# Ledger of designs, part 55: designed miniproteins, single chains, continued (2)

Each design is a single chain, and the fold is of that chain. pLDDT is the mean over its residues in the fold that is shown.

## One batch from the design tools (miniprotein)

Design m6028
Fold by ESMFold2-Fast:
Structure m6028 (fold): chain A 62 residues (1-62)
Amino acid sequence: MSHAKLSAAMLLLGSGYIDQAAEILRSLGVPEEKIEEVRRAAERGDLKTAIRIAIEAVDAIE
């Protein structure tokens, strides 16, 4: 079930642990270009966009 891992990734993003969040998203099968979009949003402080992209990407591969 991907929801627990997605929740962990979102928590890590909110805490500034972008690399750890990216590793979780990769383990869920999120493509690298979507992971890069999440990284870009998080690095500029746009956590709403980062979380939205992560949720959308995980939903698309389920």
Scores: mean pLDDT 80

Design m6029
Fold by ESMFold2-Fast:
Structure m6029 (fold): chain A 68 residues (1-68)
Amino acid sequence: MEEAKKLLEEAKRHLENGDYEKAVKLFEQAIKLDPNLPEAYRLLGIAYKKLGDEEKAVEYYQKALDLM
């Protein structure tokens, strides 16, 4: 889905710029539109780790692996 890919790319830019909270929201919107995006789950894990939420980081890393 084109819209989910656009959200994924926008979220990546926010993640690179240190806007972790905005990145999380955009990645969550991307997976809501396309739940079969392993990369979005992996990057959500990274964003939550940067925010200090280790439990959610692990959860999203597991979801990414389950989709592979």
Scores: mean pLDDT 83

Design m6030
Fold by ESMFold2-Fast:
Structure m6030 (fold): chain A 60 residues (1-60)
Amino acid sequence: MAAERAGRLQEELGLPDEAVRAAMRLLATDPDASPEEIERALVEAGAEPEKARRAAEELG
């Protein structure tokens, strides 16, 4: 499940709670969201670009 993967990535990469929530909301609305869209949502919510990119690759 995307929620479980997002939780693991938050622990491993130190993502802010707001970034994880933004990614989860995007995936709940659009389960086929591209890694680029997930990365952008994470960055807009305060994640570092490098960490957002890694998380987006795992979630997409």
Scores: mean pLDDT 77

Design m6031
Fold by ESMFold2-Fast:
Structure m6031 (fold): chain A 91 residues (1-91)
Amino acid sequence: NREEELERIHEELIEAGVRGFEEGKRWDEEQLKEALEEIEELTEEIHKLQEELGWKPLADVEVRTPAEVGFVLGTLKAIKKILLRRKEELK
């Protein structure tokens, strides 16, 4: 059921983001820099996957705190996993 799949995807994204938010609260400056670099890399990978699938590219997201960086990082990692899973299922 496509509706149940979309709801599951939404839940997966929220859970990953919340976990990242909690982790980000405890990051030091070096960990924060590494997370920001990983976000940039993941955003580029997701953009490429979205183009392959015909989805709209991600807009620029502003982050202000380590917790917010963690939220975005967790969410982007989950999005990438979902897109890769979807690409494999379409074989």
Scores: mean pLDDT 70

Design m6032
Fold by ESMFold2-Fast:
Structure m6032 (fold): chain A 100 residues (1-100)
Amino acid sequence: SSAEEARRAALEALLAGFERALATLEDYVKQNPDTPLETVKAYAITLLSRVAAEARRLGAEELAELARQAIDAVRKAKSVDEIFAILRELLARMRELIER
């Protein structure tokens, strides 16, 4: 149906937006290697909070919960590499959910 097609398109747009935002954050950190861990956490949490809010708006409750779990993991992260591992894992899981 057109409603199901619109919802899928919105989820695909959310995925594409997250991929672009993650790439932008990775490039920023590569260009600014002295960026404090707390600053990278703040950017990651802002990005994940937007994903959680949009997923909830679209009725994608499983994705919203995964994004919230990723926020908790980022808060506990001890390195920038660990933050990017968390974000890449969420990206992989978003792809799986959209393919179902």
Scores: mean pLDDT 90

Design m6033
Fold by ESMFold2-Fast:
Formats: sequence, structure tokens, C-alpha cells
Structure m6033 (fold): chain A 85 residues (1-85)
Amino acid sequence: EEEKEAEEKLYEGLKEKIKKKLLEAGASEEYAEEQAEKIAKKYIEKDKEAKKLVEEGKYDEAQELLKEAKKEVEELLEKAIKEAQ
């Protein structure tokens, strides 16, 4: 399934990036893994919605949704970093 394969790669890539940032900020490995998984899953859910909008030709709506998703990921990551310190 092409969409699932792309989704898994995006999820794993995002999870690894978030986990690395949390570990560099001094988080425990367990905390970093848990938060990275949680934050990455939230982004993937919105990414799936945006892809459906793109398929329907609603490019502006898809772009707005992804912009909101990226902002939420940044806010959650910042909060997780502060809580880890």
C-alpha cells in the first residue's frame, strides 16, 4: 500500500527527529521515545487529512491544515523539552 508506506516513513522520520531533540535537551530515553511517538502520531493524522484534501483539489485547505499541524508539533515539542528539563 503506497500511502501506508509513505506514511510510515514520514512517521519514523519525524519520530526520530523529535526523539533526538528531546535527548539533546536532557530528556530520559523513555520520556523522549514516548513524547516523540505521541507528537509524530498527531502530525501523521493531520498529514493524512491534508493528502485527502489534495486528492480532492483543495490545495489551499490542505496547506492551511499542514501549517496548523506544524505549529502544533512545534508547540508540543517545546512543551516536552521544558518538562524534560
Scores: mean pLDDT 81

Design m6034
Fold by ESMFold2-Fast:
Structure m6034 (fold): chain A 70 residues (1-70)
Amino acid sequence: MVEEYDELVARLRELVSQLPEEQQRALMERAAAYGEELAALKAAGASEEELEEKALEAARELLREAERLL
């Protein structure tokens, strides 16, 4: 799971680097929103497994958005 997350993040970074600056900023704002959601979930007592699952889902969603923008 952690390895899959790292692979998704690496791919996302690669695709984001190919996007125009404005689109990069939009994706970074979405990433920040997912980060806030994960932080709130952690504060509410979510398990490490649940946080990992949500982070993986967020990474996949951001990857799909980046692919759509290319």
Scores: mean pLDDT 78

Design m6035
Fold by ESMFold2-Fast:
Structure m6035 (fold): chain A 97 residues (1-97)
Amino acid sequence: DLAEEILRRLRERGIRVHEQVVLDVVAVYRVDGLAGVRRLLELARAGDFDGAMALIDEAREALSSRSLVPVELSPEAQAQLLEDYAAVAEVLLELLA
C-alpha cells in the first residue's frame, strides 16, 4: 500500500503527519499523476494554502469522494498543514519519480 509506505518513511525521518494528509496526496497522484504531486509541492512550498486545497479537492471529487467542509484554520495551522503536504509529496516523488 503506497500510503502505508509513505507513512513508514515519514516516521523513519521523525515526521508526524495525519493519515488523511497522506491520502490527500495519494488522491492527487491517482488523478493528476506525478505532475500533480509536483504542482502540490510547489504550492505548499509557496505557502499557497488555497491553491493546495483546490488541487486536493479537485482530486477528491474526481475519485467520487465527498469534499470535506473547509474548516477555518489559523495561519499557523495552515502553514503546518502545508509543511505536512510538502513532506508527503517529497516522499511520494522519491518512491515513484
Scores: mean pLDDT 82

Design m6036
Fold by ESMFold2-Fast:
Structure m6036 (fold): chain A 65 residues (1-65)
Amino acid sequence: MVEEAEQLIELAEKYLKNGDLDEAMKKLQEAIKLLREIQAKDPEKYTELMKKVQELILELNKKLL
């Protein structure tokens, strides 16, 4: 699950850089669902990856303007 969440975040970043904003958002939402399951098991990894997700959401919102 942690590796899957990391892969989804990497895919979201790649889509965001390529201008595929809809696909980027879909991958971020999928990552968030996995991270909620990780939170109880590995709160430190959850915090690290959630920070990355929030940064990518901010960048995505800037591109929509």
Scores: mean pLDDT 82

Design m6038
Fold by ESMFold2-Fast:
Structure m6038 (fold): chain A 71 residues (1-71)
Amino acid sequence: LEEAIELIRKAGEAIEKKDFKKAVEYLRKAKELAPESLHPLLEEAIKAAEEKDAKAAMEYIGKVLKKLEEE
């Protein structure tokens, strides 16, 4: 879980730098380590990053981090 949280945070940093390619790579790795319950939100974040929609990507990243922090 700690590794998934780190990867998601790195994805957010990549989006802030407009490095959407790295953001997608970090989010895909995070999805492999995250619980299946978070996969839909992570897939939405990946899709937003692929579409270069920084606002949507950051919103989904925030939702995933909130759910991970609840455990």
Scores: mean pLDDT 82

Design m6039
Fold by ESMFold2-Fast:
Structure m6039 (fold): chain A 58 residues (1-58)
Amino acid sequence: MSLEEAGKKLGELIKAGKAEEAGKLAQEVGNVDAEFAKRLVEEGRGDLAAAYLAAAMG
């Protein structure tokens, strides 16, 4: 899967509230989008950012 395709899929999963699944996908493709997580925090979605990072890192 390309990084662009992974990014699009990650965005779709987050919009659906599936942050844990998005994090697992990021880990599987070997790319953890820290900037994406940071943007979620800046938008007041720290809960989703935390779930995403926890799944991606663990």
Scores: mean pLDDT 68

Design m6040
Fold by ESMFold2-Fast:
Structure m6040 (fold): chain A 64 residues (1-64)
Amino acid sequence: SRGERFRRWLEENAPLLAELLKASVDLAIARQNGADPETIAALQARIDELVAELKRREEEFRRS
């Protein structure tokens, strides 16, 4: 079923999804704590890279 295929995709991409979640939480905490602009920019750049990779993998899934 589609649900089973999506569950498998989530399992295969669990490390990437976990890393994206962690990076997003780290950015939120850094912003809340008034971290240096350089630190905020570095965290945002990392999130942008992870989001781009996730979108690429999701597009592959949508084609299958």
Scores: mean pLDDT 85

Design m6041
Fold by ESMFold2-Fast:
Structure m6041 (fold): chain A 74 residues (1-74)
Amino acid sequence: MAEELLERAEELLREAEEALREGRYEEAIELAREALRLAMEALRLAETKEEILRAIALALRAIGIIFDAELKLK
């Protein structure tokens, strides 16, 4: 279960990065927020050290995208 959530979070982060690159900041924020939600759920369900570290890394990446996009909207 955690692995499925991690894979979905990674996919959403790739889409968020593309949206950010294309200037679609609102979409980038929405995609990154959903990725963050999935990464946090994966962290809650994580059973291995590798799953925990991957979930944390994805969550931090999502936060970075949200911050970058929000700065460009302000």
Scores: mean pLDDT 86

Design m6042
Fold by ESMFold2-Fast:
Structure m6042 (fold): chain A 81 residues (1-81)
Amino acid sequence: AIPKSIVEKAKAIVEALNEDFKDEIAGISGLKQEGNEGVFQVTFKNGTNIDEVIAKLQEKFPEAKFEQVGPNTVKITVPEE
């Protein structure tokens, strides 16, 4: 099972995404565990400023990692507490 701390932090990030970028989100992947981390991906609609999305999320969640892995796709890595 995925650790509860990872699940709760992933939920907080998804809530922030829905507050700030609800109309820009095309899809959110399921959460999976990779080692001691939770990983999921968010796909945005065409024309979304991905750099601005990453900057805002990184400020709010400094311990998480946000990487652009496609033109409209961000990979989010959530560490275990």
Scores: mean pLDDT 83

Design m6043
Fold by ESMFold2-Fast:
Structure m6043 (fold): chain A 74 residues (1-74)
Amino acid sequence: MEKEKKELIAEFLALSALGVQEEDFSPEELEELRKKAEELEPYVENLTEEEKKEILEMAKKIVEERKRKEEEEK
């Protein structure tokens, strides 16, 4: 699987882990996320255990980065 696709899957996992609601997104952002999720669906189903671990580590880094950026926006 391409690195870019792993990063996109990791982004969705990070958003889920952060408990982000539909209300936190603009209509444009929400539609973009839905389209990306639909495009990634077949790739998620074919993930190996090693790829799942890699994606989880990427998701953890994204969560940390988003929390850091939120603190900086104060």
Scores: mean pLDDT 69

Design m6044
Fold by ESMFold2-Fast:
Structure m6044 (fold): chain A 73 residues (1-73)
Amino acid sequence: SEQEALERAARASERAQQKVLELAPEIIKRIPKEHPIRKKLEEAIKNKDPRKVTKYVGEYNLIHPEEVQRILE
């Protein structure tokens, strides 16, 4: 049913958000201290904004596509 699909999507979104926030400290370790994106990522983590963390990781190719896909799933 459509309701079951929405509930499944909501649970998947929650899991993805949790994974992104859990991996965020590890992602920051891969960024040079002087890189402009580091401050943006640190602010996104401080604000617990998994969507911005995922966006910045993708835009600056900070991890391989397979790792980005695992975060989004």
Scores: mean pLDDT 69

Design m6045
Fold by ESMFold2-Fast:
Structure m6045 (fold): chain A 82 residues (1-82)
Amino acid sequence: SELEEAKEQLRELVHTLGLLEDTLRSLGTPEHLALAEEVEGIRDELEKVLADPNATLEQVQATLRRVDRRVLEIGRRVERLS
């Protein structure tokens, strides 16, 4: 179903963000640690949506679009830290 496909995309995003969080924490500067905390917050939001048995396709897709924008902005901030 489209809902299960969208949830699979969120699960993959949770995994990818986990790797990013680990990388940022390993770099250990205050700026990288602050970004890691933001990534952890995004992962927590995604896991709550995935755990909701009443989540609709529209809610899952809206969450994916919102998080994609946040992840893009975090990526730009990481690049500025070189």
Scores: mean pLDDT 88

Design m6046
Fold by ESMFold2-Fast:
Structure m6046 (fold): chain A 97 residues (1-97)
Amino acid sequence: MYKATATVSGGDFHVVVENGKIEEVSGPNMELAQEAAKLAVDIMKRLPKVKKIEINGEEIVVYADTEGAARMSAAVLAHEIAKLVGGKITSLTVEEI
């Protein structure tokens, strides 16, 4: 199993999506938090090897069965979140777990 971690400047919400289901969504701007959750769900529908996505402030964590699915989903989601909040991707790392 693989874990990808991306950092996006300007993020300030908490989202947990597991197996395509929104488990948690919160933040000072609920509309932005809900939009981020929908983006995470969309990624999981397009990349079925992605099992869990967690967003905690500026940090996006993706758990997937393959390195490629983890890396691609974290990169795409980080790009979309950066657009949503007017931020920038500052890091992207992938590790086997």
Scores: mean pLDDT 85

Design m6047
Fold by ESMFold2-Fast:
Structure m6047 (fold): chain A 68 residues (1-68)
Amino acid sequence: TATVTIELDIPKDVTEAIAENLGEQDSVISATVSEDGKTLTITFKTVEAAENAKKGAEDAGLKATLTV
């Protein structure tokens, strides 16, 4: 398992909608939003899925951190 933490400066409700959609993916164990709505934390079943998510976030100009 691996966790990706993405920093966002958007409304919390938008981040929560993203987390809900991501949580429906087979490769995702959980997706949660921080209390301030500025951090999205996604836990993946595999490191490869987490690496792909991190790359996608970085390609979109977001700050993403991978923790294994």
Scores: mean pLDDT 79

Design m6048
Fold by ESMFold2-Fast:
Structure m6048 (fold): chain A 61 residues (1-61)
Amino acid sequence: MPSEGELLAEFDAEARRRVAEIRAEAAARGLSPEEVQARLLAAAGELTAEYQARLDALRAA
């Protein structure tokens, strides 16, 4: 049951980790820069939506 500050820190760390993993995996698989960018944007959007939903739940309750 994280506080808003803990939630922000966890999502920031997870975002950085996912970016690094996507870049490393994409490089290993030979993905184009455009495909890498699309995956990064998709992951960022998913994390942002999840973070916002969790933040709203904490603030509403």
Scores: mean pLDDT 79

Design m6049
Fold by ESMFold2-Fast:
Parts: structure tokens; C-alpha cells; sequence
Structure m6049 (fold): chain A 57 residues (1-57)
């Protein structure tokens, strides 16, 4: 992915590992990276959703 996608996904992963919900993690990613592309922000949301699903398995 792009550098923006990697940075957004990394922050989402860190926040999810810290115990935040998907909604809380994505809100913080969008706040931190407000100027990032929609693709990068959507990739972070997908990453957070996948991590939440894995925690239920």
C-alpha cells in the first residue's frame, strides 16, 4: 500500500491493541490524519474491523 495507507493502518492497529473499539480507533485515525486520502482512511477502518473480528474467534 501507499505510505499513507501504512501509517493509517499502523495507528489503527496500535489503538485496537490498546483496547479501543473500531469506532473509537477510526475517529482517532481520522483526527490524526485528516488530510489523508479516503483510500488510506478506509484501509485503516478495514484493518480495525478485521482485528475486532479476530478477537471474537
Amino acid sequence: GSAEEMAAQRLATELMNAGLSVEEAIAKVREAFADFSDRALESAELTAQMLAIRKKL
Scores: mean pLDDT 84

Design m6050
Fold by ESMFold2-Fast:
Structure m6050 (fold): chain A 77 residues (1-77)
Amino acid sequence: SEEEAIEAVLRFLETGTLEQRVRFISNLEQLSGKTVPAELTQGVLNREPASSLEEAVRALVKEIGPETVLEALRLSL
C-alpha cells in the first residue's frame, strides 16, 4: 500500500547509511525509468530529517507506485 511504502521509506531515512541512500536513489530511477527530483535526492543524501522529507516521499510514492518504491528500498538494504 502507499502508506506502507511511505512508512518504510521514512524509517529508512532515519538510519540509512550514505551507501544505502545512494543505492536507493539509483534503484528508484532504474526501476521507474524516471528522474528523482533534485530536491528529494539532495535531502536524502544530506540526511535531512525524515519529517522534513515526508511530503516529498508521499509525492514520490504516488508518482511511481508503492511496489516500485518498496522494491528499490529492498535492493538498497
Scores: mean pLDDT 87

Design m6051
Fold by ESMFold2-Fast:
Structure m6051 (fold): chain A 70 residues (1-70)
Amino acid sequence: NEDGARSGEAAARAGAAGDAAAASTGGWQMKLVSTNEEGKKYGEEAAKAGAAGDAAKASQYGRLAPIAEK
């Protein structure tokens, strides 16, 4: 799913830049647009990590989106 992969990449970039709020938003969007259960799970985990202020963890889960959406 292209939209899921793009949302995950956006979350990964935001998390890598230290923007936990933007990473959380990207993870939530990835969960909503992903058609793959793994992509939805990684999006939810990225959103939770970002909401908790853990930008690095949110970035890690966002980076998994392109792999999960294969």
Scores: mean pLDDT 73

Design m6052
Fold by ESMFold2-Fast:
Structure m6052 (fold): chain A 55 residues (1-55)
Amino acid sequence: SKLDDQAYDLSIEVLNLTTESDPLYQELAKKAEELGSQGKIEEIVKLLQEFLEQL
């Protein structure tokens, strides 16, 4: 879906600007995992967009 594509593209952008060992990335990844388990893809997109705006 378009939302799945947006979530994927944003996740790649986040990884380009941070590392997997970054505590901020680890916290983001935990929140995204929780939202994903609930099927809340729109919330994942919003979470990733807000994270990028704070960098």
Scores: mean pLDDT 79

Design m6054
Fold by ESMFold2-Fast:
Structure m6054 (fold): chain A 62 residues (1-62)
Amino acid sequence: SYLDKLLSKDADPDLVGTAFLIFSRAGDLETAKKLLERLRELFPDVPQKVFDVLLEYAKKYA
């Protein structure tokens, strides 16, 4: 599955971010949440507040 590749440690961060936006806008909140958790792992120095804003963005389309 392409999604399994995006959730791997070797995933391209830009592709994970792009997939998060695509699945968020498609209303697939469950997949968007998994991609968001992966983004948090890839960007540990980014404040939690940024990820909270991204989650609210995903919820808007669900």
Scores: mean pLDDT 79

Design m6055
Fold by ESMFold2-Fast:
Structure m6055 (fold): chain A 73 residues (1-73)
Amino acid sequence: MENLEKGKKYLKEGKYDEAIKYFEQAIADNPDLAEAYRNLAIAYGLKYVETGDEEYRQKAAEYYRKWKALTGE
């Protein structure tokens, strides 16, 4: 939970790179933590809006799909 909460804090502050690092650590600590995948998808999506870098759009879609898989879809 610690890394998930830190990621959420940085996401609220608009610090997307820091948010991504903490959400990645939350997934490393608990690979079944659906909320971490959802927040990571959001963070990558916002990073795409900020940078225009297509890689972040692809990462956002990837983690969104992983989140949906974990929620039984």
Scores: mean pLDDT 85

Design m6056
Fold by ESMFold2-Fast:
Structure m6056 (fold): chain A 67 residues (1-67)
Amino acid sequence: MSEEEREILAYMQALVDEAAARLPREATVELAFRLAKEVEEAIAQGLSVEETKRRLEEIVREALAAA
C-alpha cells in the first residue's frame, strides 16, 4: 500500500470516527461502506489525495445533513 493510500485511509477513518459521535451505529456503518467505495473508485481513477479527501468530506457533509 502506498503512502498516499495510507494517508487517504487514515483520513477516511478520522471522518468515520467523527461521524460516529453524531450518528446512530447503522448510519455510521453505511457511511463507512460508502466512503470505502469512494476511496476504491478514486484510486482506480488515479485521483489525487486532495481530490479524494474533498469527495469524502462532501459525502460526510451530506450524511450529517440528512441525519
Scores: mean pLDDT 82

Design m6057
Fold by ESMFold2-Fast:
Structure m6057 (fold): chain A 77 residues (1-77)
Amino acid sequence: MSDEEAKKFAETITKQVAKVVGKLAKQGDFEGAEQARKAGVDAVRRALEDMGASQEVVDKVVKEAEEYLDKVFEEAK
C-alpha cells in the first residue's frame, strides 16, 4: 500500500464519521458525538494497520483525522 492509498481510504472513513459527529452535535447529543468521534479515530487506525500501512503513516493520518473530527465537533456546537 502507498501512503496516498492509505490517506484516501482514511479520508473516506473520516468524512463518513464527520457526518455522524456533526449531526449528533447539532442535535445536542454531545456525548454521542464524542463517542462517534473516538470510534471513528479508532476505526481509521485499525483500517490502516490492517492494510499494512507503516507506523509513521498511521500516526500521521490518524492525527489528521483527529484534528478534522475535533474541528467538525467544535464548529457544530
Scores: mean pLDDT 80

Design m6058
Fold by ESMFold2-Fast:
Structure m6058 (fold): chain A 61 residues (1-61)
Amino acid sequence: ASMEAALRSKLPAVALAFMSAGLSPAEAMRRGRELLRELGEDALTLSVEQLARLAIERVKA
């Protein structure tokens, strides 16, 4: 599906944001997938930069 493809295109950048916050690559990928799944359609409307900020915020809270 186009939505699934669009979410997957954002996953590497979100995972890099989690890694920058101290997560391992495997954990960053898992947490990135979980965040994108949780947000669903909202993840499609948010920019990669906005998604990265959310990822970092959730780790540092």
Scores: mean pLDDT 78

Design m6059
Fold by ESMFold2-Fast:
Structure m6059 (fold): chain A 65 residues (1-65)
Amino acid sequence: SLLDEIEELLEKHVSEELKEKILEAIRKGDYETAEKLLVQAYLDGEISAEVANKLGRLLREWESK
């Protein structure tokens, strides 16, 4: 599922604390907060542009369901 793909990428590429914050935002339907957290992780150098773009695409696709 899309959520499984998001969780797998977060586990591989982000800290446990950031992963939990993003997943909580998704569970609450707060996709704006989830996207802001991903952008901040990219700006902080925690994730690459490729990872940020892939996660952003998956989040938008999940939001539309």
Scores: mean pLDDT 83

Design m6060
Fold by ESMFold2-Fast:
Structure m6060 (fold): chain A 86 residues (1-86)
Amino acid sequence: EPLYRPKPKLLELLKTVGATKEVYTPEEIFHFIGEYIVKEKLADPEDPGIIDVSDSPLGELFGVDEIDGNDTKGIVEALLKNVELV
């Protein structure tokens, strides 16, 4: 399974939700991003598939104002721009 080193801004975000490592699997990174979304209440309570990131560090990292949780390919592509393969 590939290991990735998050870039500094992503690593800071992951550490706010309890991440303690320097390298992660893709599943671990997605888990912590999900925890961040829940903690910051970024998901629309009436439509949890839509995530408003316009005013968050996550939006800055991905370069978007909104994430569609059903667009798994778009989410993976945005994540890969913020990590380095180890």
Scores: mean pLDDT 76

Design m6062
Fold by ESMFold2-Fast:
Structure m6062 (fold): chain A 84 residues (1-84)
Amino acid sequence: MAEKKEIDIAGNAKLILEEKDGKWYLTDVHTSTLNGETKTYTVKHDVPLDEEEAKKVIEEVKESGRRLTELAAQGRADLLAQRA
């Protein structure tokens, strides 16, 4: 059974971690409303994480959550690079 973990970054942003074949994969999702038009942005990261690495990313995202909402799609690569 695939396990999903959804972390609320801010009101308009969330982080999804999905388990596949014993590895965790990260997806950033954020929603922007502009002139009455709602647009959802999804950034899938192709980097497999183990359980400890996924937990570390979640902790870093929680600390940076609201401040990084607008940069979630662009800044996530930096957070993943810092774990290396």
Scores: mean pLDDT 66

Design m6063
Fold by ESMFold2-Fast:
Structure m6063 (fold): chain A 100 residues (1-100)
Amino acid sequence: SVEEIEKLTREILKILKEASPELQRFADVIETDLKEASEEERIYLAETLARTILNMADAYDAGKTGSLLGRIYRSFTDEQREKLVELAKKILELIEKLKA
């Protein structure tokens, strides 16, 4: 459901806020956008965020940590990285079920 996607998106934003001041500012912007966004825009934002996290994880696993995204992902703890990947996968699964 859209409510479940939104709940998981908020959990990702919480992790971003805990990781660094720069990511907290980024998360605050996303949170503001979500309040003003249509349902379709909120789903698009959740999908974009989830795909970005998985792309960062793939880059990190491949040892490509010199990029901006790789450096950001490296700044997370092991527990935060595991949780971000888990949440991102769940969001994408729910979006696919919503499109079906």
Scores: mean pLDDT 82

